Designed miniproteins, single chains, continued (3). Designs and how they scored, part 78

Each design is a single chain, and the fold is of that chain. pLDDT is the mean over its residues in the fold that is shown.

## One batch from the design tools (miniprotein)

Design m10711
Fold by ESMFold2-Fast:
Structure m10711 (fold): chain A 85 residues (1-85)
Amino acid sequence: DLAEAVVRAAARLAELRGRPLSEEERAEYLAAARATLAEDPSARALAEFALRAAELAIAMLEAGESEEAVEARLKELHAEVRAAL
């Protein structure tokens, strides 16, 4: 489930940044993500990109990379996606 994957990644990023999501916040986030993906098919592509970006950020932060390194790599990813379009 794409919505569950996005919320799981967002929750992990929040934990790594010292601001963990509450169970209530996580449940609300999941409900909102599911509603958005059901109502707008174009939101799926954006959600898939957001998941890819979040998973990359998680991997880098878990490896001890800086937020600056994450920012630079995400800018590269965004440019790569734009070039492919």
Scores: mean pLDDT 79

Design m10712
Fold by ESMFold2-Fast:
Structure m10712 (fold): chain A 88 residues (1-88)
Amino acid sequence: SREELIEELRELGEELLESTDDPLVKAAGRLIIETAEKIESGTMSRLELEIDLGMLRIILGVAKLIGAPEEQLRLIERAIELLEQLLA
């Protein structure tokens, strides 16, 4: 359900913020939480969701290049999957 997707997004963002001291990975966590809050409040447009998804894909690519831990990369990848489901 929509509520389950929103809660999972929030949990993923919080896990990222708790698991890292890297500013880029923290930025991903904050973006995921902000996106979840906007979806929950009904203020998220399809375009804004597509922009946030694009930003997370860029962050994931850079995080892979700098050798971020696999656990953190997995959390970002899962958030991307959930956002793709919301766009479908």
Scores: mean pLDDT 86

Design m10713
Fold by ESMFold2-Fast:
Structure m10713 (fold): chain A 72 residues (1-72)
Amino acid sequence: SMADGEKAREAAEKAAKEGDATAAVSAAHQILLSGDSENAIAAAEYAKKAAEEAGDEGTRRAALHVKELAQK
Protein backbone atom coordinates (compact mmCIF):
# COMPACT_ATOMS: atom_id res chain seq x y z
CA SER A 1 0.00 0.00 0.00
CA MET A 2 1.02 3.66 -0.29
CA ALA A 3 1.29 3.90 3.50
CA ASP A 4 3.65 0.89 3.58
CA GLY A 5 5.78 2.47 0.85
CA GLU A 6 5.93 5.77 2.72
CA LYS A 7 7.06 4.02 5.92
CA ALA A 8 9.75 2.13 3.99
CA ARG A 9 10.89 5.41 2.39
CA GLU A 10 11.09 7.04 5.85
CA ALA A 11 13.18 4.08 7.06
CA ALA A 12 15.49 4.52 4.05
CA GLU A 13 15.82 8.26 4.79
CA LYS A 14 16.70 7.52 8.43
CA ALA A 15 19.27 4.87 7.44
CA ALA A 16 20.82 7.29 4.91
CA LYS A 17 20.98 10.08 7.52
CA GLU A 18 22.76 7.65 9.88
CA GLY A 19 25.29 6.86 7.12
CA ASP A 20 23.91 3.43 6.18
CA ALA A 21 23.55 3.86 2.42
CA THR A 22 23.47 0.06 1.93
CA ALA A 23 20.36 -0.29 4.13
CA ALA A 24 18.77 2.61 2.22
CA VAL A 25 19.42 0.86 -1.14
CA SER A 26 17.94 -2.37 0.24
CA ALA A 27 14.81 -0.48 1.31
CA ALA A 28 14.57 1.16 -2.14
CA HIS A 29 14.78 -2.27 -3.80
CA GLN A 30 12.00 -3.68 -1.59
CA ILE A 31 9.77 -0.68 -2.35
CA LEU A 32 10.43 -1.17 -6.09
CA LEU A 33 9.51 -4.88 -5.86
CA SER A 34 6.18 -3.88 -4.25
CA GLY A 35 5.37 -1.75 -7.34
CA ASP A 36 5.70 1.64 -5.60
CA SER A 37 7.91 3.50 -8.08
CA GLU A 38 7.50 6.95 -6.51
CA ASN A 39 8.72 5.91 -3.05
CA ALA A 40 11.41 3.66 -4.56
CA ILE A 41 12.86 6.66 -6.47
CA ALA A 42 12.81 8.82 -3.32
CA ALA A 43 14.46 6.08 -1.22
CA ALA A 44 17.10 5.49 -3.91
CA GLU A 45 17.86 9.24 -4.02
CA TYR A 46 18.49 9.26 -0.23
CA ALA A 47 20.76 6.22 -0.65
CA LYS A 48 22.64 7.87 -3.54
CA LYS A 49 23.34 11.03 -1.52
CA ALA A 50 24.52 9.03 1.52
CA ALA A 51 26.77 6.87 -0.70
CA GLU A 52 28.24 10.02 -2.33
CA GLU A 53 28.97 11.49 1.11
CA ALA A 54 30.70 8.22 2.14
CA GLY A 55 32.61 7.85 -1.16
CA ASP A 56 30.93 4.47 -1.76
CA GLU A 57 30.72 4.20 -5.55
CA GLY A 58 29.33 0.64 -5.49
CA THR A 59 26.33 1.64 -3.39
CA ARG A 60 25.88 4.85 -5.42
CA ARG A 61 25.66 2.78 -8.64
CA ALA A 62 23.18 0.39 -6.98
CA ALA A 63 20.98 3.37 -6.01
CA LEU A 64 21.12 4.76 -9.58
CA HIS A 65 20.12 1.31 -10.91
CA VAL A 66 17.02 1.25 -8.67
CA LYS A 67 16.06 4.74 -9.93
CA GLU A 68 16.49 3.61 -13.56
CA LEU A 69 14.29 0.53 -13.05
CA ALA A 70 11.62 2.57 -11.22
CA GLN A 71 11.43 5.12 -14.07
CA LYS A 72 10.60 2.50 -16.75
Scores: mean pLDDT 84

Design m10714
Fold by ESMFold2-Fast:
Structure m10714 (fold): chain A 71 residues (1-71)
Amino acid sequence: MKGTVVLYEKDGKIVKAEVLADTEEKRQELRNRLVELIQELMKDISPEEAVRRAAEQLAKEGLAEVKRIKL
């Protein structure tokens, strides 16, 4: 299976992000790419929006699917 990024939202805010993959090696690679994107985006936007856009970028790159869960 390809990786998945799960975004947990409460009151319209992202409170948790979880990275899932079929192997620990792929999960770590996906997490590292997500963190890299978040750090780049946080120069111009809020941490919450950076997490959201980083996850969407991983989906665009074909590395992960994005799922959103409302708490």
Scores: mean pLDDT 79

Design m10715
Fold by ESMFold2-Fast:
Structure m10715 (fold): chain A 97 residues (1-97)
Amino acid sequence: SLEEKRKELFEEAERALVIMQATILENIYKQNPDKITDEDAAAAERVADRLIELGKKYNSKEIAETLRRLADILEKMGRTDVAERYRKAAEEIEKKL
């Protein structure tokens, strides 16, 4: 039970950190839309992929909403196909809420 409790706490911390990373990337884009690099887009995609994996284990409205915001940013960066994939993942998470 102590091992399960530690795992639960670490997984909660990981969710918070990944959501925070998404928020930082969104704020960088909003403040510097003309200076966003392909590396920034790749970072957003990595964060979104991790949120999808977390969303499969934890049916969280916050994860779904964060995925939708990242998808909107990626679409504005020209990553339309990737953005659609993330929106569909967010919809699947929302259907389980």
Scores: mean pLDDT 79

Design m10716
Fold by ESMFold2-Fast:
Structure m10716 (fold): chain A 80 residues (1-80)
Amino acid sequence: GAQAELDARVAQLRAELDQRGAQLVALDPQRGALWTQIAHAALDQTAKRARQMSPDEALALLDQFQKEFDEALNEYLASL
């Protein structure tokens, strides 16, 4: 159902954040750990908002979160 799809999408995003966080921790342990904590907190808030929306709007919000997040991370990595 819609709830299962939403939960699966959030779980996928958390796994991707953990993977990227581990890569950042390998480059800079302190900043990588802080980034991972902030990213998970941001995803938790976004997921909470998504659960109050229609299924289509919720998935669109999570897709927008991933896009903005990937863009910010790529910009950060390009600055290293």
Scores: mean pLDDT 82

Design m10717
Fold by ESMFold2-Fast:
Structure m10717 (fold): chain A 55 residues (1-55)
Amino acid sequence: MSLREQADRLLEESRRLSDEALTLPKEEAREKIIEGASKSVEAMALLVEERIKER
């Protein structure tokens, strides 16, 4: 599995968590938003690593 594929999965999970947060009470929504943000940051880090390795 490539780093790009891993990043794509994390971005998809981040999207799912954001959508889920819209259906939850504020307290639970906050947790899902934080989780989604963490996954997005991790995905960006993997994309940067992929770019470096391609060079």
Scores: mean pLDDT 79

Design m10718
Fold by ESMFold2-Fast:
Structure m10718 (fold): chain A 76 residues (1-76)
Amino acid sequence: SLEELLARLAELEARLAELGARYAATGDPADVREAIALLREMRALVREISASEPVLGGRMLAHIDGQIAALEAELA
């Protein structure tokens, strides 16, 4: 259901925030790679949300894709 997808997305957002805080403290590139993996998982959930909410889902996908690109650039 949409409610279950949104709940899973909120859980991943909380984990992403924890990784961001850890990276700010340590500078460990492993946390950046883990954040990229979480963002890709979030992107898959948002694609499912987009089936019901295409405008909102499209905006969320664009934002997530931008975050992934920025983090990948940090690792290059």
Scores: mean pLDDT 85

Design m10719
Fold by ESMFold2-Fast:
Parts: sequence; structure tokens; C-alpha cells
Structure m10719 (fold): chain A 117 residues (1-117)
Amino acid sequence: KISLVVPEEYVEELTEYAKTLDYPVEIRSASSFAEGEARLDPEADIQIAAFYENGVLKIRIRAKAGKERLRWEILSKLTKESKYEIEYDPNDILNGYAKAKIKKEDVLPFLKLLIEV
């Protein structure tokens, strides 16, 4: 499964969207990016925390052992998305840190794209 941790305000809409997808997605909430990272489900195939803070969407994507290819496929898809400027953390790209420069109104569509795999 994919586990996504987001601000509470996105949980209901993302949970309804997840029901339209062919794979199991669990949506959970946290109050900050740091708390979201702490709430990542290590048993999920893909683990994502995504939080809009200070004008950027902060993202961490982790993979369970043996699922690293799926993580890189998601990251590769995001880097090809011309609508969003994606910046990888230069200090730890291998741990799946990224930032997306997007408008607050584009956060929900972007979060839907993250779980559409």
C-alpha cells in the first residue's frame, strides 16, 4: 500500500480520491512536516509526508525494502511534471526529500498526483 501523511484539511478529499485508485492508499494527518515524518508507516510500500509550509510543499518519499524502484518511478514522474518546479534536497536525495514551488490552491491536485501510481 501507499501511506500518505498530510495536513488534516486535505484528508477527506484525498480519502475519497484514493477510493477511485486501483491500489490501496491510506491517508493520515499530522500538524507539521516534522510530525508527518514521524508518523510515516514503515510497513507501507511507499511512505509520503507532504506539507505546505512557508510557500513551498515539503515532501518526503520513502520506500520499504525492495520497493525503491517504485519510489524512483514516482520521483521521476514528478520531475517530468512541467506545471510544478520540484527541487530535491541536495544533502539527501537518496532519502527522497523534495520541495515543490506551488500555489496553495495547487496543493490538493499535486497530492493527488503523488498517490496516482
Scores: mean pLDDT 79

Design m10720
Fold by ESMFold2-Fast:
Structure m10720 (fold): chain A 79 residues (1-79)
Amino acid sequence: DLLARFEREAEPYAREMEELLERAKAAGLDVSELEKVAQEAIARAAAAVDAGDVEAGVATLREALERIRELYERLEAEA
């Protein structure tokens, strides 16, 4: 089951993205760009898994997490 494999391998990245979004909201930061990156990455990862490429799906979420970390740091520095 490719979906079950994706869920296991992607869970750490998905959890950290959710934690960063919640932390940013709690800090009063504008999370619109973070939410956009997360939603677009989830859609792309789902498409990759649908095409049978779990590795590409996981990589997409990992890359999105790195982008969200960068945006979070920039927003926090600008606040």
Scores: mean pLDDT 82

Design m10721
Fold by ESMFold2-Fast:
Structure m10721 (fold): chain A 71 residues (1-71)
Amino acid sequence: MSAEEAERLARKGAAAIERASGARATVELDGDRVTVTVEGPGGRGVGVASAHASPLEIDGAVARALAEAMR
C-alpha cells in the first residue's frame, strides 16, 4: 500500500483509541515509517510499522501502542 494509505489507517486507529479510552493518540509519517504514539494512564506507548507493510501490520502497531499506554 502507499505511505498515505498507511498513515490514513494508523490515524483511523488513533482516533478510535481517543474515542474509546480518552487517551491521547498521535500518528507521524517519516518517509516510509509510520509511528503511532499513545499517552494513557500507564504512560507512553509507541508502535512502529513500515508504510510498505500490510494493513494488519499497521493495526498491530496501533494495538502495541495502546497496550503499552494502558498498563
Scores: mean pLDDT 78

Design m10722
Fold by ESMFold2-Fast:
Structure m10722 (fold): chain A 74 residues (1-74)
Amino acid sequence: MKLLSGDQADAALVRALLAGAVSGEQANGAGKEIAKRLKANGGKVSLEQLREAALEGGLSREQAEAIVREARTL
């Protein structure tokens, strides 16, 4: 199972933002939910937790998958 640090999760969000998959406001919303999961999970999140956090942050399934694709390269 691939686990991401907070820095890696933030990098995935930034890459999705730069690719035009999410807006800055959407990235901020997803980032808050990711930060909650990082705190709950000892500073690490799985790709599934990253996807779920993005969806809870108000992103579409397509936007959540874009972030997960970026995270897979980290």
Scores: mean pLDDT 83

Design m10723
Fold by ESMFold2-Fast:
Structure m10723 (fold): chain A 93 residues (1-93)
Amino acid sequence: MRIEELRELAKRALELTKKILKLEIRGEKDEKLREEAIRLVDELAEAVAENPDDEEIRKVARELLEEALKNAEELNEALAAGDKEKALKIIEE
């Protein structure tokens, strides 16, 4: 898999995850969207696993993980405060 394809796959997974989280915060569920997001994440994980010695793929995976951790921390802080509006804004960005 090329780095550009890896980034596009990650972007699609992130966008679906954001959509699912927005629904969850509102007390709604879409199991079909959740299944599709899981498939994209699995494809991304397999692409990284197939090329463990590729320095560029490792760098992209690390950048994506760091971004995901930052978003998770901000979201958890908003949810802990009970601020659903702030949580939705973080997801929409």
Scores: mean pLDDT 68

Design m10724
Fold by ESMFold2-Fast:
Structure m10724 (fold): chain A 76 residues (1-76)
Amino acid sequence: NAMIEKAKKHLEEAAKYAREGDTQKAIDSAVEAVKYLHLAGKTNLALKTAQRLIPALEAGDAEGVEKAAKESIKEL
């Protein structure tokens, strides 16, 4: 459960930093979120989360990052 809570925190941080325009911190938080989902045994959700987050992060789409994070959190 601790890994799930860390994944959730990092997904929320990715959305926050994307909204603030801090692209590097948004990317770093997204990477940590995917890592903790994998460590929690949520490997399929980790892959799905990466597939949702990467295009939004590359586009600088803060709303897309927030939606991707929210959808992954709903699946926890």
Scores: mean pLDDT 86

Design m10725
Fold by ESMFold2-Fast:
Structure m10725 (fold): chain A 88 residues (1-88)
Amino acid sequence: SAAEIEALRARLAELYERLKQLYEQYRAETDEEKKKALLQEIRALAKEIVRLQKELARLAGLPNSDDQIARLDEQEAALNAFLDKQLA
């Protein structure tokens, strides 16, 4: 529904701002343990953003939504691989 799409867009905007704040904190942080904790929070938030982007693509009936979802899955996998390397 239009209301569900509006709610998802609002939630995504909120999560993007939070992600920006966490990334700025990460870049300013010098303590290694705190940096790892921030990366874990960034990972969790990025996963939620991708999940909501996929939901939005499905609900909005975007042309080639399946192809868009597949690209989002590839991007999520690449992000997870990168974060796993940083957190190891």
Scores: mean pLDDT 78

Design m10726
Fold by ESMFold2-Fast:
Structure m10726 (fold): chain A 88 residues (1-88)
Amino acid sequence: DEKKKKLLEEAKKLLEQAKKYREDARQLRENSELNLKKSKEYEEKGDKRKSAQYYSASSINLVGADVSEKLAKEYEEKAKKLLEEAKS
């Protein structure tokens, strides 16, 4: 009973953290798209330096989004294992 309670509480905390990582990933992907659009606008204006800066920012945001999504999945899978343990 006490062991089951601790497993459920730990699973809940992991799912809350996974949700935060999912939110971070969504925000980073939105920022990546915005930065990519700005990069193209500056390229059209002939501003090679600003175009490169926004392209770099977009790429960094995409890497960050992928990392956050991977962490969310890992936390969700860990929570799932704890929830299955609590049923036993």
Scores: mean pLDDT 90

Design m10727
Fold by ESMFold2-Fast:
Formats: C-alpha cells, sequence, structure tokens
Structure m10727 (fold): chain A 93 residues (1-93)
C-alpha cells in the first residue's frame, strides 16, 4: 500500500500530477476543491482517459479504479481561475 497527499494550485493552463501503478492495483483518490470548480481527468499510460469529472467549489470528489496497465498515470486538473486543491492518493494491491 502506497499513500500520498498533495497540496497545490490549479490554473486555467492546467496542472498535472503523475503516479506509477501496476496492472491490477487499486487506485483511490479524494480531491478537495477550492474557490472554483476543478475539472479532473485521469489518463492511463497509453493516453486513454479513464475518468473525467468535476470537483465543485468548496466540495470534494472521491474516485477509485483498478489500474488497467503498468506504468505512469496522469491526473490533470483545470480551473477557470487559480484555486487550491488537496489530493489524497492511495494505491493498494
Amino acid sequence: VKSSTHLGTVTPAGTELTFDAKKGEKVSFQISGGSVDIQVEVIAPSGTILYSGTVPAGGFLQFSFTAPEDGTYTIRFRASKPTTYLLSLTISE
């Protein structure tokens, strides 16, 4: 089990985080929103979009999936203006 917490700022240009996972691992994340809605995409190593959703202003989003392939995954954030976020990420077998 790997667990990590990320605090950062999302801008209109976009902000990206990466993480490594193995095929079959369970990936869970929780994202807490800031002052504006945050658009979230999760992208597989192949470039396939696995998830697309929105964290509402002042709210949160929880999502989990089973990693379809080994490699480096990307979480992409976008917002209409700069806002803070908190991401809690857990990867387990």
Scores: mean pLDDT 83

Design m10728
Fold by ESMFold2-Fast:
Structure m10728 (fold): chain A 63 residues (1-63)
Amino acid sequence: MSQEILDRIDDLEDSAGRIPDPEARQKVLDMASTARSYLSSGNLKQAESTVTTAGNYSSSVLS
């Protein structure tokens, strides 16, 4: 299992708590959940892509 992807998902969940918009926060949490699902099914490429997209979105709503 990729520990790096798991660490990035954990960081996303922590960052979501800093998002004041509840809809944007929920979207980041939903993407984190989707990434965990891909990771558990062995779809590392999809998990990594989902985490990257979620991270970019989280950064955009925090600025």
Scores: mean pLDDT 81

Design m10729
Fold by ESMFold2-Fast:
Structure m10729 (fold): chain A 68 residues (1-68)
Amino acid sequence: SMLDERIRELAVELGRAVEEKDDKAALTAAVELVRLGATREQIREALEEEGFSEEVIEKSLEVFESVS
C-alpha cells in the first residue's frame, strides 16, 4: 500500500539520519512515523531489508520510542 511504502521510506530516512548523526532529521522522521501509525516491527523490518547495521537499527528504534 502507499502507506506501507511511505513508512518504509521514512524508516530508511530515520536510519540514514542516525548514521549521519543528524539528530534533527532523525527526530523529524521519527515524529512523522508516529503520526502515520508505524510500528516498531515495521521500522525494524524496513531497516533490515535495506541492510542497516544492528547498531543503527537499535538507535533508530530508540529515537522512535522516545517520541511514541
Scores: mean pLDDT 88

Design m10730
Fold by ESMFold2-Fast:
Structure m10730 (fold): chain A 86 residues (1-86)
Amino acid sequence: SDEERRKALRLKQAQLGVKTYQEILKEVKDEKIKELLEELLAGGQKLIQHLQDEGISTDNLSEEEKKELKEAEEQGKKLKEGIKNY
């Protein structure tokens, strides 16, 4: 259903967000920013668990959705490098 497809995309976005925050956290030196990132990680992990408990699957994402997810991953890499160089 459209609702299940939206939840699947949300689950995949949350998984990428958690991965991005984990990578950024390795480069961050500011304690307040670390605390905020850890809170975002905890929230993202809870969302992932909730959606997985509902039985949401990401196996049948469209090619457009896969492209958007890949672009989000590349933006996360750029953000990590920007923080490292700051």
Scores: mean pLDDT 77

Design m10731
Fold by ESMFold2-Fast:
Structure m10731 (fold): chain A 77 residues (1-77)
Amino acid sequence: EKKKEEEEILKKLKEELGEEEVEVILAILEANSVAAKAALEKDLSNEEAVEIAEEELRKNKEYKALEKLKELVEKDK
């Protein structure tokens, strides 16, 4: 079951990184999922998909996750 695999990964991440860091990662994954869906539907570039993910995090007031996503994007330049 897909949910059981996600729960096992989340438990392992919480043990290694702590619950607060895992919540930030989950917010980023959720925003990336929204961006990936939009990119597939509209044939968007990776840069446009990242902008959608950032906007999703801003709408949800996930500012800590937004900062983390910007750090990850900057490293991939």
Scores: mean pLDDT 72

Design m10732
Fold by ESMFold2-Fast:
Structure m10732 (fold): chain A 92 residues (1-92)
Amino acid sequence: SKEEIMRELIHISGRLVLLRALALLRLRDPSLTPEERRKVEELLELLDEGSRLVGEAERALQAGDLEKARKLVEEAKKVLDRVEELRRELEA
């Protein structure tokens, strides 16, 4: 339903905003190695892609294209999963 897609978009969007804030704070850490910095920069690029997909899904919802909105939400979830994998690598 449209309401289910909206709830998923709110959840994904909120998670992306939080993870971006944490990534930007991490970049201020003077103890970051060059390798860790590159991983944080890669993570920020994935967060930008996730935000783009969320924006496209919101536009599809506004246009009444529920099928397109659902596909974009699933793509955004895959990007979020990849962000979580990279975040775990940074903590290991």
Scores: mean pLDDT 87

Design m10733
Fold by ESMFold2-Fast:
Structure m10733 (fold): chain A 86 residues (1-86)
Amino acid sequence: AEEARKRLRERLKKNGFSDEQIEQLEADIEQGIRDIILGVTIVALKNNPEKAIEDAKKIVERLGYSDQVAEAAERLGLKEVAEEFK
């Protein structure tokens, strides 16, 4: 769990996310899908949004966290992607 979060932070920094953006994202999704959906959805949305949105949507919808992911995407400046999860 802790190591997975550290790896996620490293990947997010490598993809241009600031420490503040990462902290806000973690706070938003803290009660839900940290290790699986956060890593898959946010990295996919940052690197290959068009390719991964449909698969990410299915996972997020199945777990009931679409609104939380949409809010997190907005905070990361991915407003177009946030609209996909509304």
Scores: mean pLDDT 64

Design m10734
Fold by ESMFold2-Fast:
Structure m10734 (fold): chain A 85 residues (1-85)
Amino acid sequence: SALEEKIQEYIKAISNPDTEKGKEIQEKLAKMTQAIINKDYKTLAEILGLPVSTVREALRLRLSILEMIAMSEVGASIAEVLEQL
């Protein structure tokens, strides 16, 4: 599926941090992780381009940051992410 392919693309990029794409993704992950630690769901939602309500629900269901990024880029729902796990 497009969602699974996007998650795998991000995993591969993170595994190659010396690439420009890998560095970009690692920086994005760091910013998102900091937003989660600070409970700054508005900033997290802005980074992902998703509603704050969707971000809160994804975190409640313990979706990973990579799954949330893939969901936002593919336009998938939380239910679709859970079906691909």
Scores: mean pLDDT 78

Design m10735
Fold by ESMFold2-Fast:
Structure m10735 (fold): chain A 88 residues (1-88)
Amino acid sequence: RLEEIYSRIMSELIKAYMYRGMAEAFKERNPELAEEFRKKAEEAEERYRRLVEEELEPEDREELRRAEERGEALSWLLEKLRELEKEK
């Protein structure tokens, strides 16, 4: 269950990063497509934040917040998933 939660959180964060990158890449070449990707990034960021607030324990939320401040949120989530896999 917990592994599933962290996997979902990581998936939404990856989607947010991917769509943000695509929006920037298409900004000059196709502004309409860039705007679509920007909107999708915002939606993924909203789902990520909601999952973090609803599913994570306060201690894990604080650790993730500090990782976000360092630009290491994805690395932190990946390490948590690896830890959960080792417990099996």
Scores: mean pLDDT 83

Design m10736
Fold by ESMFold2-Fast:
Structure m10736 (fold): chain A 79 residues (1-79)
Amino acid sequence: SEEIDEEVELALLEIKFAITKNAYRQGRISKEEALKALEKLKKEIDEFIKRSTNPRVIEQAKKLKEEIDKFIEELKKEL
């Protein structure tokens, strides 16, 4: 299989977060859809961390997960 560079894969995860966040803020997706997408993205990040060997990329992925958790908490405050 074609191997993707860890930094490129992390960038794609960051882009997925940006797309979901933007779609929600534009009203293109519901809160429930955004939460579902973010939970899937967190699982993708966890699997990425488990197979990654680059310590800097792992720390960046952990920081991305923290930003996603913060956004999820923002969503939970919107009634």
Scores: mean pLDDT 85

Design m10737
Fold by ESMFold2-Fast:
Structure m10737 (fold): chain A 92 residues (1-92)
Amino acid sequence: LEEELARLLEAAYLAALDAYVARNPSVPEEEIAAARERARALAREAARLLAGMDPAVAAEMLRRGAEVAAAEGVEEAAAALRRGAELLAALA
């Protein structure tokens, strides 16, 4: 579960980052590279925290995140977050 959540959260973060870079082509490459390097560590930390929470609460947090991603037009991120919410909801 935690490993699967980490993978989905990393995918969501990278999709959101790619969308941001596409809209802001003048962002320095160094900042983009640093964000990509931090994606894995941040995703693992978030997955650990979510796995330690009440599953219903954690699932709701990811559903809200998916709504935000969808509203921003990042459907790949929204799909990954919804999948994470489904995994957590199955434990509730």
Scores: mean pLDDT 82

Design m10738
Fold by ESMFold2-Fast:
Structure m10738 (fold): chain A 112 residues (1-112)
Amino acid sequence: MVQVELSKAPLPLLTPEQQRMFDLVHRALELMAELAPGIPTSRLVQLHRAILEYIRTGDEALLEQARALFDEILSGVPEEAREALARLREVIFELLETGDIAAAEARLRELE
């Protein structure tokens, strides 16, 4: 399980809204690990860190890095997992771009 390697602990510098976004992204990354257990843990950690720093700072370069990392992960997964992971990609990046936590939560629930 990859869950133990991804910290869910609140960071002192996150607002309550940023913490909710981070928790939802964490859930999505846990689902990615379950759907495609062949993804290297190091790649999931890199993606998690880039998204966390983007949520904290608003640095668009980190958002671009996160997209690139996700696309690399997608290229390495079996075709059977790729559609589900592409849907998780949409949920994550729509959340990060729009801040619509309720819409992201609803979409994520459909994928669980």
Scores: mean pLDDT 78

Design m10739
Fold by ESMFold2-Fast:
Formats: C-alpha cells, sequence, structure tokens
Structure m10739 (fold): chain A 96 residues (1-96)
C-alpha cells in the first residue's frame, strides 16, 4: 500500500521533469523496473499502470496533454489505493 503510493509519487515527479514523451516513457519505465525488482508482489499493478501510461503517450498529441492525462491517471490510482479500491477501475476511468 505505502510502497505503491511511493511508486506513484516517483512517477508523478518523472512526469513533471520530462521535456518529451520519449523522456517521460523512459523515466517511468526505469522507475517501474526498479520498483518491480524491489516489490515483486506488486509487479502486476506496476505493469497495469505502465500499460496505461504507454496508452496515454501513444494517444496524446502533445507533451502537455500527455502530462495532464498521466497526472489524472496517477491521482485516480493513488485515490483508489488509499481507499482500498480496485485500481483497474481507476485506470479504465482515466483512459476514457
Amino acid sequence: KEALIEFINKVKEAVDKAESKEEMLQRIEDIAREFAAKHPELAPEVRLLLGAVRTILSQADSVEEAKERIKKLLDAVQEAVENGEDIRKAIMKALS
């Protein structure tokens, strides 16, 4: 629970610092790989979130749009984690 929130916060920081969609994806993939190695029990959740990020990056017409959409996704997932809700539902809602 706390570890997944820490992961989400690191991804939010990477999104804020990225200057391109390629840089954003690379930073997030590096964070996801390191986190899955430290917390293998959370690897499925990390993979789902990374998949959603990749989808947003492929659909967004600009870096700014990608940042806005990914932040909304991360906020929704964080809220779901804090409330003990299913993160899959939060991800689907953020992608619509």
Scores: mean pLDDT 82

Design m10740
Fold by ESMFold2-Fast:
Structure m10740 (fold): chain A 73 residues (1-73)
Amino acid sequence: SVLEALVTQKLKEVGVEPTPELVEATCECLRKGHLDISDFSELANLTSADEIRALGEERERQAIEELKQAAFK
């Protein structure tokens, strides 16, 4: 898919070997909106699918908090 090709290329650009597990974990987080392309510099420091998912979960928590602050503005 186009997303998988983009993720594979971006991982290579930041010096990370694009294993199938890393590509799938990154694609899942991008599809859920937990990560975007600008986050790939942080991915260079991650070595496992679990670390990528943990980053995605943290970004989701931050987005929820920002939405709460906006709703009570």
Scores: mean pLDDT 68

Design m10741
Fold by ESMFold2-Fast:
Structure m10741 (fold): chain A 84 residues (1-84)
Amino acid sequence: AEAHLRAADAAYRAGDAAAAVAHLERAVALERTAELLVALGLAHYAAGDYAAAIAAFEEAVALAPDSEAGKAAAKNLARLKAEL
């Protein structure tokens, strides 16, 4: 039961994450901000694309290291590098 519930949740989240990635890639193409790059990084992470998530967070930190978005990206980047 629990394994089927997690598989269904993962499939649902993977579907939503793929749609979120496509939507956010278009948004970033229009306006490249640290906030949008953090959102894109989180969407890639939810989709299981950790390399793309890391790249998005690194760019967010580079663009605005002292912003709330840049600080959030740095924390997410540290977590990913420690766990992967």
Scores: mean pLDDT 74

Design m10742
Fold by ESMFold2-Fast:
Structure m10742 (fold): chain A 84 residues (1-84)
Amino acid sequence: MKIAIVGGGKDAEELKEIAEKYGATFIEGDNVEGAEKAAKEGADLILLHTTDAKVLQEAGKIGEKYGAMVVPVADAEEAELALK
């Protein structure tokens, strides 16, 4: 399974470290554009660092188009728990 973590802001460095620890790809920046990039690169699971319902809805449509599962994570701790 190929996993991507997409996010930024105050948790960006922690998310990057978690991605490196678990062999996932970290994509920093816009959550919708980052989700599309991850899906095009063949991600099966995309952990999206957002609480914005509109961003989640748009990223979910991208996941359906490419066959990727998009899962929201509120912080770095939730992202790490998803990868254990």
Scores: mean pLDDT 79

Design m10743
Fold by ESMFold2-Fast:
Structure m10743 (fold): chain A 73 residues (1-73)
Amino acid sequence: MEEVREFVRNSSEEELKAKLAELRDRIAALEKELEELGIRSEEEFLANRTPVGEEGKRLSELGNLLVKAWAEL
């Protein structure tokens, strides 16, 4: 929360939009990667709790950061 607020306070509108666009692009890339690994990811996660599950957490974290940044805008 505080880090995002400080970024918003010290950033121009263009910088904020660029940062949000970057986060959206990263989210889209991770979504595509997870979709391509969907069946394998689920099977591996159920079997071994593999690192593929960490990609899901990463996507969720980026989504949360995007929502927080957008809410601050």
Scores: mean pLDDT 57

Design m10744
Fold by ESMFold2-Fast:
Structure m10744 (fold): chain A 77 residues (1-77)
Amino acid sequence: MAYAVLVTGLSKDEALALKEELRKKGYSASVIGIDGTSVLVTGLSKKDAEELKEELEKKGYKATVMPLSDVLKKRAY
């Protein structure tokens, strides 16, 4: 099963910078949200998602791990 990591509470510039950093590391990262203030990373294993969440939280980001199926279900809203 694929997992995702959602990072919230960013400025637009911080979200763009984090997206580019994560893409350079080989992650599938996208800026999301109406104001472009969140970053979503998809295509992760559960272990990789949990490790990325811990790395980002150590850097001061607010990160949440979720199954990719839950991200797709929220698209129906």
Scores: mean pLDDT 77

